# Ledger of designs, part 30: designed miniproteins, single chains, continued (4)

Each design is a single chain, and the fold is of that chain. pLDDT is the mean over its residues in the fold that is shown.

## One batch from the design tools (miniprotein)

Design m13088
Fold by ESMFold2-Fast:
Structure m13088 (fold): chain A 86 residues (1-86)
Amino acid sequence: MKVSELSYLEPGEYIPNAKFLKEEGDNLIVEVNGVILRVPKSLAAVVDEDWKVLKEGETGNLYATGRTPITIVSGDPEAEVEVKRL
């Protein structure tokens, strides 16, 4: 789907190939297909395939632990994003 169509992730949904850029206050900042996204860290986790928390600069999955609002910080809102379920 296009990033502009993504307002929320539902619990158990995840975005693969998300690069963890940094933690900023109560938010996680991730990059997906050239788009920078901000999500609340209370409702999301950035983890690898073994469920280990990513370090800054690592790529893995952005998992929704609740109904997680997605904010576009920068990048093309027409860029494609994949949303998967467990």
Scores: mean pLDDT 86

Design m13089
Fold by ESMFold2-Fast:
Structure m13089 (fold): chain A 107 residues (1-107)
Amino acid sequence: SGVPPEVREAIREAEEALLLARDGSIPPAEGLRRAVEALERAVRALEAALDAGADPETVAAGLGRAKFVAEEVAAAAREVGDEESLRRAEEVLRRIEELLARVDAAV
């Protein structure tokens, strides 16, 4: 992937936190909170990169990865009834959609 290492690391952290929550290694609420916090960092880094004139294709690739993980986090939050993590994941998804529209306009 052509995304910056910082973004890839944050997305990986989100994926690991979700996995740990799902396999029972940590409480679901803790894992979902960690996953959302990591996704929020990834989206902020992607927005900053876009604002700095980074390659739109690179930003789009990062947003696509973050979107996939955010959808999985939202699904997991719904299953366990974690309303706060669900709300935050849905906000992350909304921000990703806004940034994808900006990327599309930039090409």
Scores: mean pLDDT 87

Design m13090
Fold by ESMFold2-Fast:
Structure m13090 (fold): chain A 91 residues (1-91)
Amino acid sequence: MATVRELEEALATARRVGAAPEAIAALERALALVREGEKSGNLIDVSDAVSEQLAVAVAHTDDPALLAEIARAGRALAAESGAPSPVELVK
């Protein structure tokens, strides 16, 4: 899934740039939720929870590269689940 890949890339960037532990934890929770949604065959039930975790990650980082990768993960989630992501506002 594109959303899983984009979240793995965002998490790798967060660890590389030394992002706040809260941002890293939020991205780890988002990735776990997306994987559960993939396993169930539907992202709709978890899309709001994933979007909330992406918003928490955005709130705990000011790194522009990480913010761009989180926004990309949010766009992938919206495309795969059909739900708008709050992180799209940080494009």
Scores: mean pLDDT 76

Design m13091
Fold by ESMFold2-Fast:
Structure m13091 (fold): chain A 66 residues (1-66)
Amino acid sequence: GKAEAERLVAEAHRAGEAGRNREAAELFIRAAEADPENRASYLWMAGEYYRAAGDEEKAAELFAEA
């Protein structure tokens, strides 16, 4: 639920701060699954982190799905 998504977002921010951009993106995808009402916002954030990780194809896929 929403509380699980909030926990995953906190983990994603920690991963991002550590430069683990792909891990941060994957955590945002899991947040989208946990809180479908906010899915688009989480997928957009996942796309930004994949872009930061250099994965432009995966970023584009996530932005299109958001």
Scores: mean pLDDT 88

Design m13092
Fold by ESMFold2-Fast:
Structure m13092 (fold): chain A 83 residues (1-83)
Amino acid sequence: KEKEDKESEAQLYLQKGIEAYKKKDYEKALEYFEKAIELGEGDIKATALALLGKVYEAMGDYEKAKKYYEEALKINPNNSYVK
């Protein structure tokens, strides 16, 4: 169904974003995490938001990093990527 298909696709983009981040391809990491946020719900969306924050932090944009971490915590206060 649509929900399960979107969650699977969001998870795939989350993995692609993590791989791009590890390669320091921050432009691709941002693109993939934004896709994961668009397609994901709940914990997947919260994780994608937290990882988007980590990309901005790695780029030195601490203001944007804080904003995305706060958005992630609003969805899931126990998100391990914000701790």
Scores: mean pLDDT 80

Design m13093
Fold by ESMFold2-Fast:
Parts: sequence; C-alpha cells; structure tokens
Structure m13093 (fold): chain A 73 residues (1-73)
Amino acid sequence: MPLSRATATVRVPPERAEEVAERARELASKVPGVVTAGARADPERGEVTVTVVSTLPEEEAEEAARRAAEEAA
C-alpha cells in the first residue's frame, strides 16, 4: 500500500516557533499509523510546518498533521 504524505502549517508567536515545532513533531509521531513525522520552525515568520508520512488514508494523514500543529500551537 502506498504511503500517504501530509503537511500542515500554523502561525505562532516567533518566540514559540521552535517549542511548537518540537511539540507538534512529538504529537504527530504518536499517532497510530504515522511512520515518520517532522516539523520545521521559521521563527522569523512565526510559522511551524508539520509533515507526516503514514500508512493512513490521505484524509487521516492530513487530519493528523493538522491536529498536531493546532494542538502544539
């Protein structure tokens, strides 16, 4: 079965970007079916981007990335 890939981006205060990225990555990695989770902070812009690669359907992978980003923020 092909792996799904999903990405979600949230806006956060610049001083929290790195903290939110680490938390989002941890939350995403704990979702059953997620094979790999990554998060990238852009403190200059106040953005955090979460990427997941999973065995889940694409819609569930998107939900996992989005929820991890939103709950971390």
Scores: mean pLDDT 82

Design m13094
Fold by ESMFold2-Fast:
Structure m13094 (fold): chain A 62 residues (1-62)
Amino acid sequence: MRDTPAFQEELDASVELVAAAVELVSAKKSGASEEELKKLEKKLEEAQKKSDEAAKKLEEEA
């Protein structure tokens, strides 16, 4: 179960989500431009969507 594709996708998606959130917070603290913040918000939204999909697959396999 722990080496299933769904479990690996969930793990990878969680790591990407955390990394994207940290990057956005760091950019805000550094006074990044609105354009840079918009790019980071898109990245965070993509990571969140991947995490939601991976969680659904993992629950279906559980």
Scores: mean pLDDT 77

Design m13095
Fold by ESMFold2-Fast:
Structure m13095 (fold): chain A 57 residues (1-57)
Amino acid sequence: SEELEKLKKELEEVERRVASGREALKGSGATRLVAEKELPLTEKELEELKRRLEELE
């Protein structure tokens, strides 16, 4: 399904963003502060995408 392919690509992108956010948390200054606020939102997005993928399988 084309919808499944799109969701899988989005999942990969969001997983990369979560990984980048976790690396940014190991840093300091503004980068870390931004990551502290954005990472929880990105993690929620990842969880939502995983749920949608399960619904389509």
Scores: mean pLDDT 80

Design m13096
Fold by ESMFold2-Fast:
Parts: sequence; C-alpha cells; structure tokens
Structure m13096 (fold): chain A 87 residues (1-87)
Amino acid sequence: AARLAELEARAAAAGITFHRADSAEEQGALGTAIVAEVEALAARGERWTKRYVFAGVDEGTGLTEEQALARAAESIDELEAELAAEA
C-alpha cells in the first residue's frame, strides 16, 4: 500500500530501521531477533544504536491495517523528534 511505502521511506530517511511483520509469527520472530542483537551488542560492550519500528497487520496482532500503520507513523514521529532533540 502507498501508506506503508511512505512510512518505510520516512523511516529510512531518518535512519530508522523499519520492518513489516504481517503475522503474529513474523512479529514474534522479529522480536526474538531484536532481543538477540541487543544481547550480542551488550556482550561485546557495545551500545544499542539502531532505532526500530515495525507494523503488524493481521488478526493475531489485534490491530487493523489502519491501526498498525497509524501506530508505526506515531513511532516514527516520536523517534524523529527524539533524534532532533539529541542533535
């Protein structure tokens, strides 16, 4: 959808890593991968520097497509504001 592509482009422009997870299984796998990456960075004494946003669109997430994309947009807006404040 055009809205998803817009959010992916905004995230990329802001240096935010955007993932789409259209099922509860995909969301679970994404969450596990992020936790593993954070733990690996901590084990190396490195700081988590990546900003992540994901959108989940199915019955298993409890969100409609519109609600999931709206939440992703809000997360991107918040991260853009945070990054601007840190500059």
Scores: mean pLDDT 67

Design m13097
Fold by ESMFold2-Fast:
Order: sequence, then structure tokens, then C-alpha cells
Structure m13097 (fold): chain A 68 residues (1-68)
Amino acid sequence: MLTENEKELYRILKKYFPDDALPEEDLKSAINILKKRGDEFLANLPPHLSDEEKEKLKKFIETGEAEK
């Protein structure tokens, strides 16, 4: 099951992919892809994310884990 921080990241990613229902396994897969494309993904962050949500996502990609 997702932690509270992972649930928040899932919520942010659901905003990024509003037309898709993302199961928990897809969250891990999506984040793995984001890690591999770090620079490209960070350049293409969706405009409807808040600055706080973007910062959380950047930290997650950088560390590979949600903040505790």
C-alpha cells in the first residue's frame, strides 16, 4: 500500500494524467520513467501543478523516495 507521502504524489501524478486511472503499480512504473528522464520530465512539468507540488515531485525524483 502507498504511504501518505506516496498518496500525495499519486494525487499530483493523477493531475498530470487526468484522463487515466493509475493503479499503485503504475505509480512506481511512472516514477521509474521520470527518474530515467529526469531533466526532460522536469522541463515538462504540467502548468496546473502548484509550486509546492512541483517541489515535492522534484525532491521525489531527485531522492527516489517520498519525503518522510
Scores: mean pLDDT 61

Design m13098
Fold by ESMFold2-Fast:
Structure m13098 (fold): chain A 55 residues (1-55)
Amino acid sequence: MEEEERRERAREYGEILGRRHGLSEEQIEELGRWLGEHPDTTAAERQEKVEELRR
């Protein structure tokens, strides 16, 4: 229950963050999946993942 809620929120946040940073739909999907697997990421870790996806 709590894990499912966190994964859903992570997907929504990944879409918002990814679109804000100009990521493609595929990169946004990967970001959302990664955030769902790592729900307690810091802002710095999220930024690093965005930069990795851009490469």
Scores: mean pLDDT 75

Design m13099
Fold by ESMFold2-Fast:
Parts: C-alpha cells; structure tokens; sequence
Structure m13099 (fold): chain A 60 residues (1-60)
C-alpha cells in the first residue's frame, strides 16, 4: 500500500544517511532495509539526483 511504500522509502533514506555512502550488505539491519535503500536511491537517480555516493561507490 502507499503508506507501506512511504514507510519503506523513509527507512531507505534513514539507511542511506546512516551508511554515509559506504554501503555493504552487512551494514544494513535487514535485507528489507537494504532493498528499501536501493529503491530510494534509484528513485532519486530517476529524479535527477546524483546519489552514486550512497550506492556502494568505493572511495577513490
């Protein structure tokens, strides 16, 4: 439902902020949180935001 989707997106945003752009699967509290984070990152990329720093981009 839309409310559940909004909650998952909020969880993804929180996970993105907590991860600080240095993502690995084992840093997420659950696979659902990881999936929500990736869905949020893709939605933001589709909106024209550059979120590559938050999507497992290794530091140079």
Amino acid sequence: AAAEEAARRAEGRAAMAAAGGDLTPHRFPSEEARAAFLAEARARQAAGEDVREYVEEPAP
Scores: mean pLDDT 60

Design m13100
Fold by ESMFold2-Fast:
Structure m13100 (fold): chain A 97 residues (1-97)
Amino acid sequence: APRVFFLPVGNDAAATRAAGEELLPLLEPGDTLVVVDFGSTGAGRAVGDEVAAEARARGARTRTLAFPGVSLEDVFSSPELRAKLAEALAAARAAAA
């Protein structure tokens, strides 16, 4: 069955690159990569775009899910934001099936 993977993209370019390096080898043609964009700019966004381009080169589909104004730190510190993110990720997974 097609799988759905999630890549968190913020302003920490090194963290986004590390996540991409772990995730990209797991992708198969027909899988979907959902880029979860936490208001990324500059170098962090550039690395996120590079990982998405490499995922497409491997035959995966890409989708973007935007959370403007919400940082990864906010998600880690807030049960309510974690629940909202979990619902959005579940909806994105269902839409990709």
Scores: mean pLDDT 78

Design m13101
Fold by ESMFold2-Fast:
Structure m13101 (fold): chain A 84 residues (1-84)
Amino acid sequence: GAARARELAEKARALAEQSEDPEEAELLRLLAEGFEAAAAGDAAAARAAFDRLAERLAALSPTEEEKEAARAYAERLRAAALAL
């Protein structure tokens, strides 16, 4: 439920704060925003955050196969977060 989404958001934020890689920190912040929105029951905000995560991951991916994998991964995270 919402408690699990909050736990995941807190872990993602902690990892972002510990990251020395600005790109990794940005991805972790977007992940945290997605889970925070899901925990609040804001499906639209959760989708927007995970869509931004997918776009950023795709931009960092050097091949079309990796871009497709990144989008699929973000879609799975969105579906899982909204099912919590």
Scores: mean pLDDT 78

Design m13102
Fold by ESMFold2-Fast:
Structure m13102 (fold): chain A 66 residues (1-66)
Amino acid sequence: SHSASLRETRDIVRRSGDEVLDSLTSKYNSAISSGDTSSAESYRKQLDDTRSWFDSTLSSLDSQLS
């Protein structure tokens, strides 16, 4: 069914989002630990942008499941 396909897509997006956010968080923490302020700021921005995009995408998918 369409709802089943949307749920599967949502689960894939959530899992992919978690992986990307974990990777960026690791890079951010590494940059902070090494005193690389420039890289840390870049990764923080990427984390914020990535969270916003995934939140928006998941909200859109959840809306379609209503």
Scores: mean pLDDT 84

Design m13103
Fold by ESMFold2-Fast:
Structure m13103 (fold): chain A 43 residues (1-43)
Amino acid sequence: HMEELKKKGEEVYKLIDEARRNIGKDPKKASELLKKANEVALE
């Protein structure tokens, strides 16, 4: 249970981190990554 949630959290984490890194380089890509993170979080 907790371990499953941690793994999902790590995936969302990585997507958000990637989005933040792309804000200055490619804001469209950052937006796409944030949408992806939301999808993973809702699953």
Scores: mean pLDDT 77

Design m13104
Fold by ESMFold2-Fast:
Structure m13104 (fold): chain A 61 residues (1-61)
Amino acid sequence: GAMEELLREIAEEAVRLLLEGASPEEARKHMEELGRKAGLSEEQIERAFEIAEELGVRLAL
C-alpha cells in the first residue's frame, strides 16, 4: 500500500546516504526528518528503520 511504499522510499534514501559515505547517525536523523515531514508516527519511522536493516544496512548505535 501507499504507506509501505513511503516507508520503503525513506529506507532506500538512508541506504543511498550510507553508500555516499554518511554515518548511520546521519542516515537515521535524515529518515526521522523525512518521516516527520510526511506526518509519520514514531512507530512508522521505526518500521522504516526495520526495512533499511532488511536491505542489509545497520542503523544501530
Scores: mean pLDDT 77

Design m13105
Fold by ESMFold2-Fast:
Structure m13105 (fold): chain A 68 residues (1-68)
Amino acid sequence: GATDICNQLINDVKISLEENPIPSENIPQALQNIKDKLLELKEEKGLTDADVDECFTKLKTIVEENSS
């Protein structure tokens, strides 16, 4: 379901941040890339706009909390 897809993306983002920390100047681009990925998953997996927005909010928080 949408929750499982979001949790997988959260794990992927956390691993990516550990391997390649995002400089604060690149946070806006990283968030745009995450949004684009969620929109791709919306088309591929049939997520709703609400599912995308809820997942993006969680991912934005993780990126902002783990970026220097």
Scores: mean pLDDT 81

Design m13106
Fold by ESMFold2-Fast:
Structure m13106 (fold): chain A 68 residues (1-68)
Amino acid sequence: SEEELKYKAEMAIEEAERLISQLPKDHPLYEKAVKLLEEAREAFQRGDYEKAIENALKAIDVAREALK
């Protein structure tokens, strides 16, 4: 359902924000993670929850790699 997709998108965006907040702003992957999070938020604002989830998960992956 759209409601379930919206909820999943909100949770994925929150997790991406949490992980990115732990990155140094001068980390080589910081800009990439932030750009993916911005794209996730923009997709969410226009109701494209599947695209929001996709971009948020990409942001999470980049942030996790940076935190290794």
Scores: mean pLDDT 91

Design m13107
Fold by ESMFold2-Fast:
Structure m13107 (fold): chain A 66 residues (1-66)
Amino acid sequence: TAEEYLKEGMRYVGEEKFDEAVEKFEKALELDPKNEIAKAVKEAAEKGDPVEALRTAAELIGEKLK
């Protein structure tokens, strides 16, 4: 699912493997083109900013549970 690819991408971001992270986020967007989280973390990973990508994803996931 798109969510599984997002989790894999975030793991690669944490390992500073941005090329692999971008590939996973692209797969997530292929399954769900309207996924704002996938768009945001893909852009952050392309810029090589893991802290911003992780922060953005955590905030969006946390707010979604409310």
Scores: mean pLDDT 71

Design m13108
Fold by ESMFold2-Fast:
Structure m13108 (fold): chain A 79 residues (1-79)
Amino acid sequence: MELPSPEEVRAGLEAQVAATRAYLAAHPGDPAALALAEQAVREAEEAARLLRELGLEEAAEAAERAARELRALLEEARA
């Protein structure tokens, strides 16, 4: 099995951000929706760390961007 390309990683992360945004918008103030968004942030941050350790800089940058966007969505939903 080949490692996913930076393009595939980016596409997957963009889809996760879009799905999280849509779910939070559909379920405003829902603790379960907030918990899912918190989990998405943790997963994206961990992915960025692991990709950096593997030397996959372009993929790591995509994961870091996704983590920042997910965190912003979470903060907005909590405000």
Scores: mean pLDDT 80

Design m13109
Fold by ESMFold2-Fast:
Structure m13109 (fold): chain A 83 residues (1-83)
Amino acid sequence: MAKELLEKGRKAYEDGNYEEAIKYFEQAIKEVENSTSPEDLLLKAEAYHLLSKVYERLGDTEKAQEYEKKAREYAEQFQKLMD
């Protein structure tokens, strides 16, 4: 399940296993790619935010900025559903 993949990615990130973290976050996003449910929008926002943090740590500023933008877009979509 996408939520379990997100949790595995977070643990990999905490352990410094950045390549493993990226794979888990990408898989979590792929599993919910076309979903617009509130839960899945929030999960995509969190996964992209964590990908941004991983790429910051790896020195890839351009990818970090790209993924943070995607995280904001999904968080914004989630907020519109909660009004």
Scores: mean pLDDT 86

Design m13110
Fold by ESMFold2-Fast:
Structure m13110 (fold): chain A 59 residues (1-59)
Amino acid sequence: MSKDELIEEYVKGGVQRVKQGADPQKVIEEYTRSVEKELGKEAGERVKKLIQEEIKKLS
């Protein structure tokens, strides 16, 4: 699986948790940290931005 595909899967998981009633800020922090640990800081920043954008669309 490519790095971009992994980032997409993390974004989908985070957004799904928010849709299920999880705190958006906690989800963003948790998923950003997990991605930074596995794929590096740049990938973590991308996941953070993408989850924030998707959550904004849900409002």
Scores: mean pLDDT 80

Design m13111
Fold by ESMFold2-Fast:
Structure m13111 (fold): chain A 65 residues (1-65)
Amino acid sequence: MDEEKIKKLIEEYEKKGMLESAERLRRLAEKGVSYEEIEEYRKKVDEMIKETEEFVAKRAAAKAA
């Protein structure tokens, strides 16, 4: 069931500590966005988080020097 799949994705993001991303997925589900659209959005969010983590790590290294 799509609702159960969406719930699992939200739990996965919450478990990773990505509470804002989990909240966004919850709101998309409430608006009736399909699981396939949510999965596509999730992939984009994961990529943006990775880029943000790399950016933060670079800045932290520069500040620690």
Scores: mean pLDDT 72

Design m13113
Fold by ESMFold2-Fast:
Structure m13113 (fold): chain A 72 residues (1-72)
Amino acid sequence: MAAEIQAESAALAAAVAAHADDPEALLALARRRAELLLRQIEATGVLDVEEARRFVREQLAQAEALLAALRA
């Protein structure tokens, strides 16, 4: 399961690069990445929940920053 989650995460990263000029797709992909990370943490118990939530918020903030940069 962990390897499968890692592979899906890598696929999402590639999809982000493929849709760099589509802000809506980028936001959807960022959200999916955040959801995938939460699933990985819950399933494997590797990270502290508080730290996981912080990371998810940081990923969403980065997605918003990327969208803002694309509009500049």
Scores: mean pLDDT 66

Design m13114
Fold by ESMFold2-Fast:
Structure m13114 (fold): chain A 61 residues (1-61)
Amino acid sequence: DEVEPLAAQLRDPDLAVRQAAARRLFEIGEAARPLLERLTSDPDPLTRLYAQLVLHSLATA
């Protein structure tokens, strides 16, 4: 399961890495949902934003 490394990448200081991780989590779909829900409580506001955006995309796809 690739979701744990992707969670770490969402906290990466490189914006390109964060964006790639968010896209990968969306491609994984429902299997990533529990991780994304946990990340919505992350202390990093950008990590929370990406997690919320992916969750919303999954709900509307």
Scores: mean pLDDT 77

Design m13115
Fold by ESMFold2-Fast:
Structure m13115 (fold): chain A 66 residues (1-66)
Amino acid sequence: NIERAIYMLELLSQTRSKDELILAGVNALKSLGLDEEAKKYEELAKKAKTKEEVLKLFKEILKEAA
């Protein structure tokens, strides 16, 4: 469920590091069968400077995959 994946990542962003948020996003995308999107997300998210940018990227990738 896309909405649940976004909600979980938003919760994790409040308590976890940026690297942990990137890993959680990769795992969420893979669990949805979006393996190519997970690879793209990981590459782009590593270049992000803030957790807010990582969350925005995760949401944008899910929107494009839908």
Scores: mean pLDDT 82

Design m13116
Fold by ESMFold2-Fast:
Structure m13116 (fold): chain A 65 residues (1-65)
Amino acid sequence: ATREDIVNNIHDKTQAGKPVSELSEEEQLLVKAMAYQGKAAAYEIAGQLEKAAEYRKLAEEYRAK
């Protein structure tokens, strides 16, 4: 599965089971990190390499928290 697939899968599960606001703080940070990773991949595909790099960095920062 791609990062985009993983992000969409988590999003679908949280929407079906619990809204993001009902998740633990740690889980919210993880979801945000994965969302940034997916966004970075989308920008890379679109040829927006600078934005892709920025969102990739954000994903790493949130993942490390």
Scores: mean pLDDT 69

Design m13117
Fold by ESMFold2-Fast:
Structure m13117 (fold): chain A 70 residues (1-70)
Amino acid sequence: IASRMTGLALRAIALGDDETAKLLAKGMKYWQQGDGKKAAEYFRKAAEEARKRGDDDLAKELEELAKLAE
């Protein structure tokens, strides 16, 4: 899960999607603190932001990440 978080963060940054990257970073912080529920909440917010930018593939991967964080 950590390697997948890093990969998705790098993809968001490469695409210029700063908002998705920020939300993903917050989710990673909560995951490191042991709060999987809050991590999942932020990963879902990141997925919504990716969808608003038209990146449905990134959004699906972020939703899968949220399910794994719970």
Scores: mean pLDDT 78

Design m13118
Fold by ESMFold2-Fast:
Structure m13118 (fold): chain A 61 residues (1-61)
Amino acid sequence: GALALTPEQEARQLELNRVVSEALKVMTPAELGEILNRILAENPDASVEEVRAALEEEIAK
């Protein structure tokens, strides 16, 4: 079975899923993938919270 997430990790994952859904309304999956690759390349150990914040910034641009 899947490993249980902590309540904090689960909440952050749900927030990330929401931001990804909003991003996909204004950009293609390919563009989203490019942004994610860039974020991870700049911060290889980036947290879900940091990735979420970076995606929100890109959507707002």
Scores: mean pLDDT 72

Design m13119
Fold by ESMFold2-Fast:
Structure m13119 (fold): chain A 66 residues (1-66)
Amino acid sequence: SLEEEIRELLRELGLSEEEIEEALRAVRTGDFDRFDRILLRGYLRGGDPATVERAARLAREYYESL
């Protein structure tokens, strides 16, 4: 599922399970400012920019599918 794919990408970015749940809650409510702030934490911890971009894209697709 898109949710499971987003979870794996966020985990690859070094986010904790609590941060991942907060990110998914943000996506479900359309709060992309909050989602992008959490995603930025992953980037700042040395996350791959391509993984960041893919997570951002799939999060938008997931929201549109709700």
Scores: mean pLDDT 89

Design m13120
Fold by ESMFold2-Fast:
Structure m13120 (fold): chain A 66 residues (1-66)
Amino acid sequence: MKLLIRTTLSVEEKIGLVLRLMGDPRIEVEILSDNELLVTTTLSKEEFEALKAELSADPRITVEEL
């Protein structure tokens, strides 16, 4: 499953986000631009919904399911 993440985070906060996501070998992150990330995942549906909810808790992060 894929997520498009748009963010207004600082550079340091974006680095922290990418490192957290890349900690799981089932998650692949592509940097599309300074404020856009493409996340490809082989997570279960339950784990994917949990990730989506966690990311959406920050008002500076917008998550779109592809």
Scores: mean pLDDT 83

Design m13121
Fold by ESMFold2-Fast:
Structure m13121 (fold): chain A 79 residues (1-79)
Amino acid sequence: SKEEEIFELVRKALEAAANGDIEKALEYVKKAYELLKEEYGEEKALKLVDEIVYEILKVRNGEITVEEAYERFKKFYEE
């Protein structure tokens, strides 16, 4: 499903951020944004991307793990 593909892209973005590969993380975020925009429209897609970017920064700074960030995104997505 597109939802499964979106969550896979978010996980890959978070993993890239944890490895310090910000260019790769942003590539995955851009792909997730296009899928989110197709499914939910631009306004909701931007809100979800803001959450993804916030979680990426937390992972990059060592404040939370990839798994914690991923679960936080899933909870936000279901709201």
Scores: mean pLDDT 87

Design m13122
Fold by ESMFold2-Fast:
Structure m13122 (fold): chain A 78 residues (1-78)
Amino acid sequence: MKIKVIGPDGTVIEVEAAADTTIGEVKEKVGEKLGIDPADLVVTGGDGPLADDTTLAEAGIEDGDGLGVARKADAGSL
């Protein structure tokens, strides 16, 4: 399936993924395209940050759905 990822720069990136693709894998794909370390990225679904071991199916993400991505420093009060 294809999902739309909105990067921290507002860029929309289409990512090829499966229902069993993990959020950690999505971070790697997005980080490569944006030139940001995957460890510095937070992927957000409807209820906030998603764990790296969560699959797209477990997060309720379907074909054509959108995900938010933010830099880790922007995801919480430090």
Scores: mean pLDDT 76

Design m13123
Fold by ESMFold2-Fast:
Structure m13123 (fold): chain A 96 residues (1-96)
Amino acid sequence: SVAISLNNIGNVLRAQGKLDEALSSYQQALEIRKKTLGPEHPDVATSLNNIGNVLRDQGKLDEALSSYQQALEIYQALGDKLGVARSLHNIALVQE
């Protein structure tokens, strides 16, 4: 899948500190996942958490919080307890 490859590229770029390039790769993966899987799919929520993580790394805390909250809403709608817990943990890291 192109979306999986873009997500994996984003993970590598983030680990290398190439935050703008990582953000671009994750945003492309998000757009593909929304179109192919629908906006409420768990893979869309995962992409939103990844975007939040890179925005937090950039110090864009309000934007990171917004992305994590969108992921939380999707996981809550799906009843994904693990996804909810991860998103709440990420939100707590931004609020400290």
Scores: mean pLDDT 89

Design m13124
Fold by ESMFold2-Fast:
Structure m13124 (fold): chain A 62 residues (1-62)
Amino acid sequence: MEVEIDENDAESWFRLGQLLALENRLEEAIEYYRKAIELSEPDSELYKQSKLAIEGLESVLS
């Protein structure tokens, strides 16, 4: 499988959000997950995963 990196691809934004969360940059991670949601189709797996990630991080920030 060829690796094509597209900065407008929802999967790329999701992966960046995960990386920021691992670095404990939680607010920035939420921002990147929100971009993944914006670029994803509603009801897609990525949309659901991004939404759950935001919910989890918001609970930690409270």
Scores: mean pLDDT 76

Design m13125
Fold by ESMFold2-Fast:
Structure m13125 (fold): chain A 69 residues (1-69)
Amino acid sequence: SEGREKLLEKIGEILRLIGEKLDLEKEIEENKEDKEKVEELKKKIEEIEKKIKELLEEMDKIAKEYGLK
């Protein structure tokens, strides 16, 4: 079904973003003394978290639209 296909796409996007976030968190830990780099990496994590939130909201909308609650 189209709704399930769309949800699967969004799930895939979220999993990729979570992986990217985890890699950035590791970079922060490895570079914790470099304040400028840590601040840049934290900003990237915030952007990823915003994208995940938007994707979750899109998934809720798709689930409601296709009756997949």
Scores: mean pLDDT 86

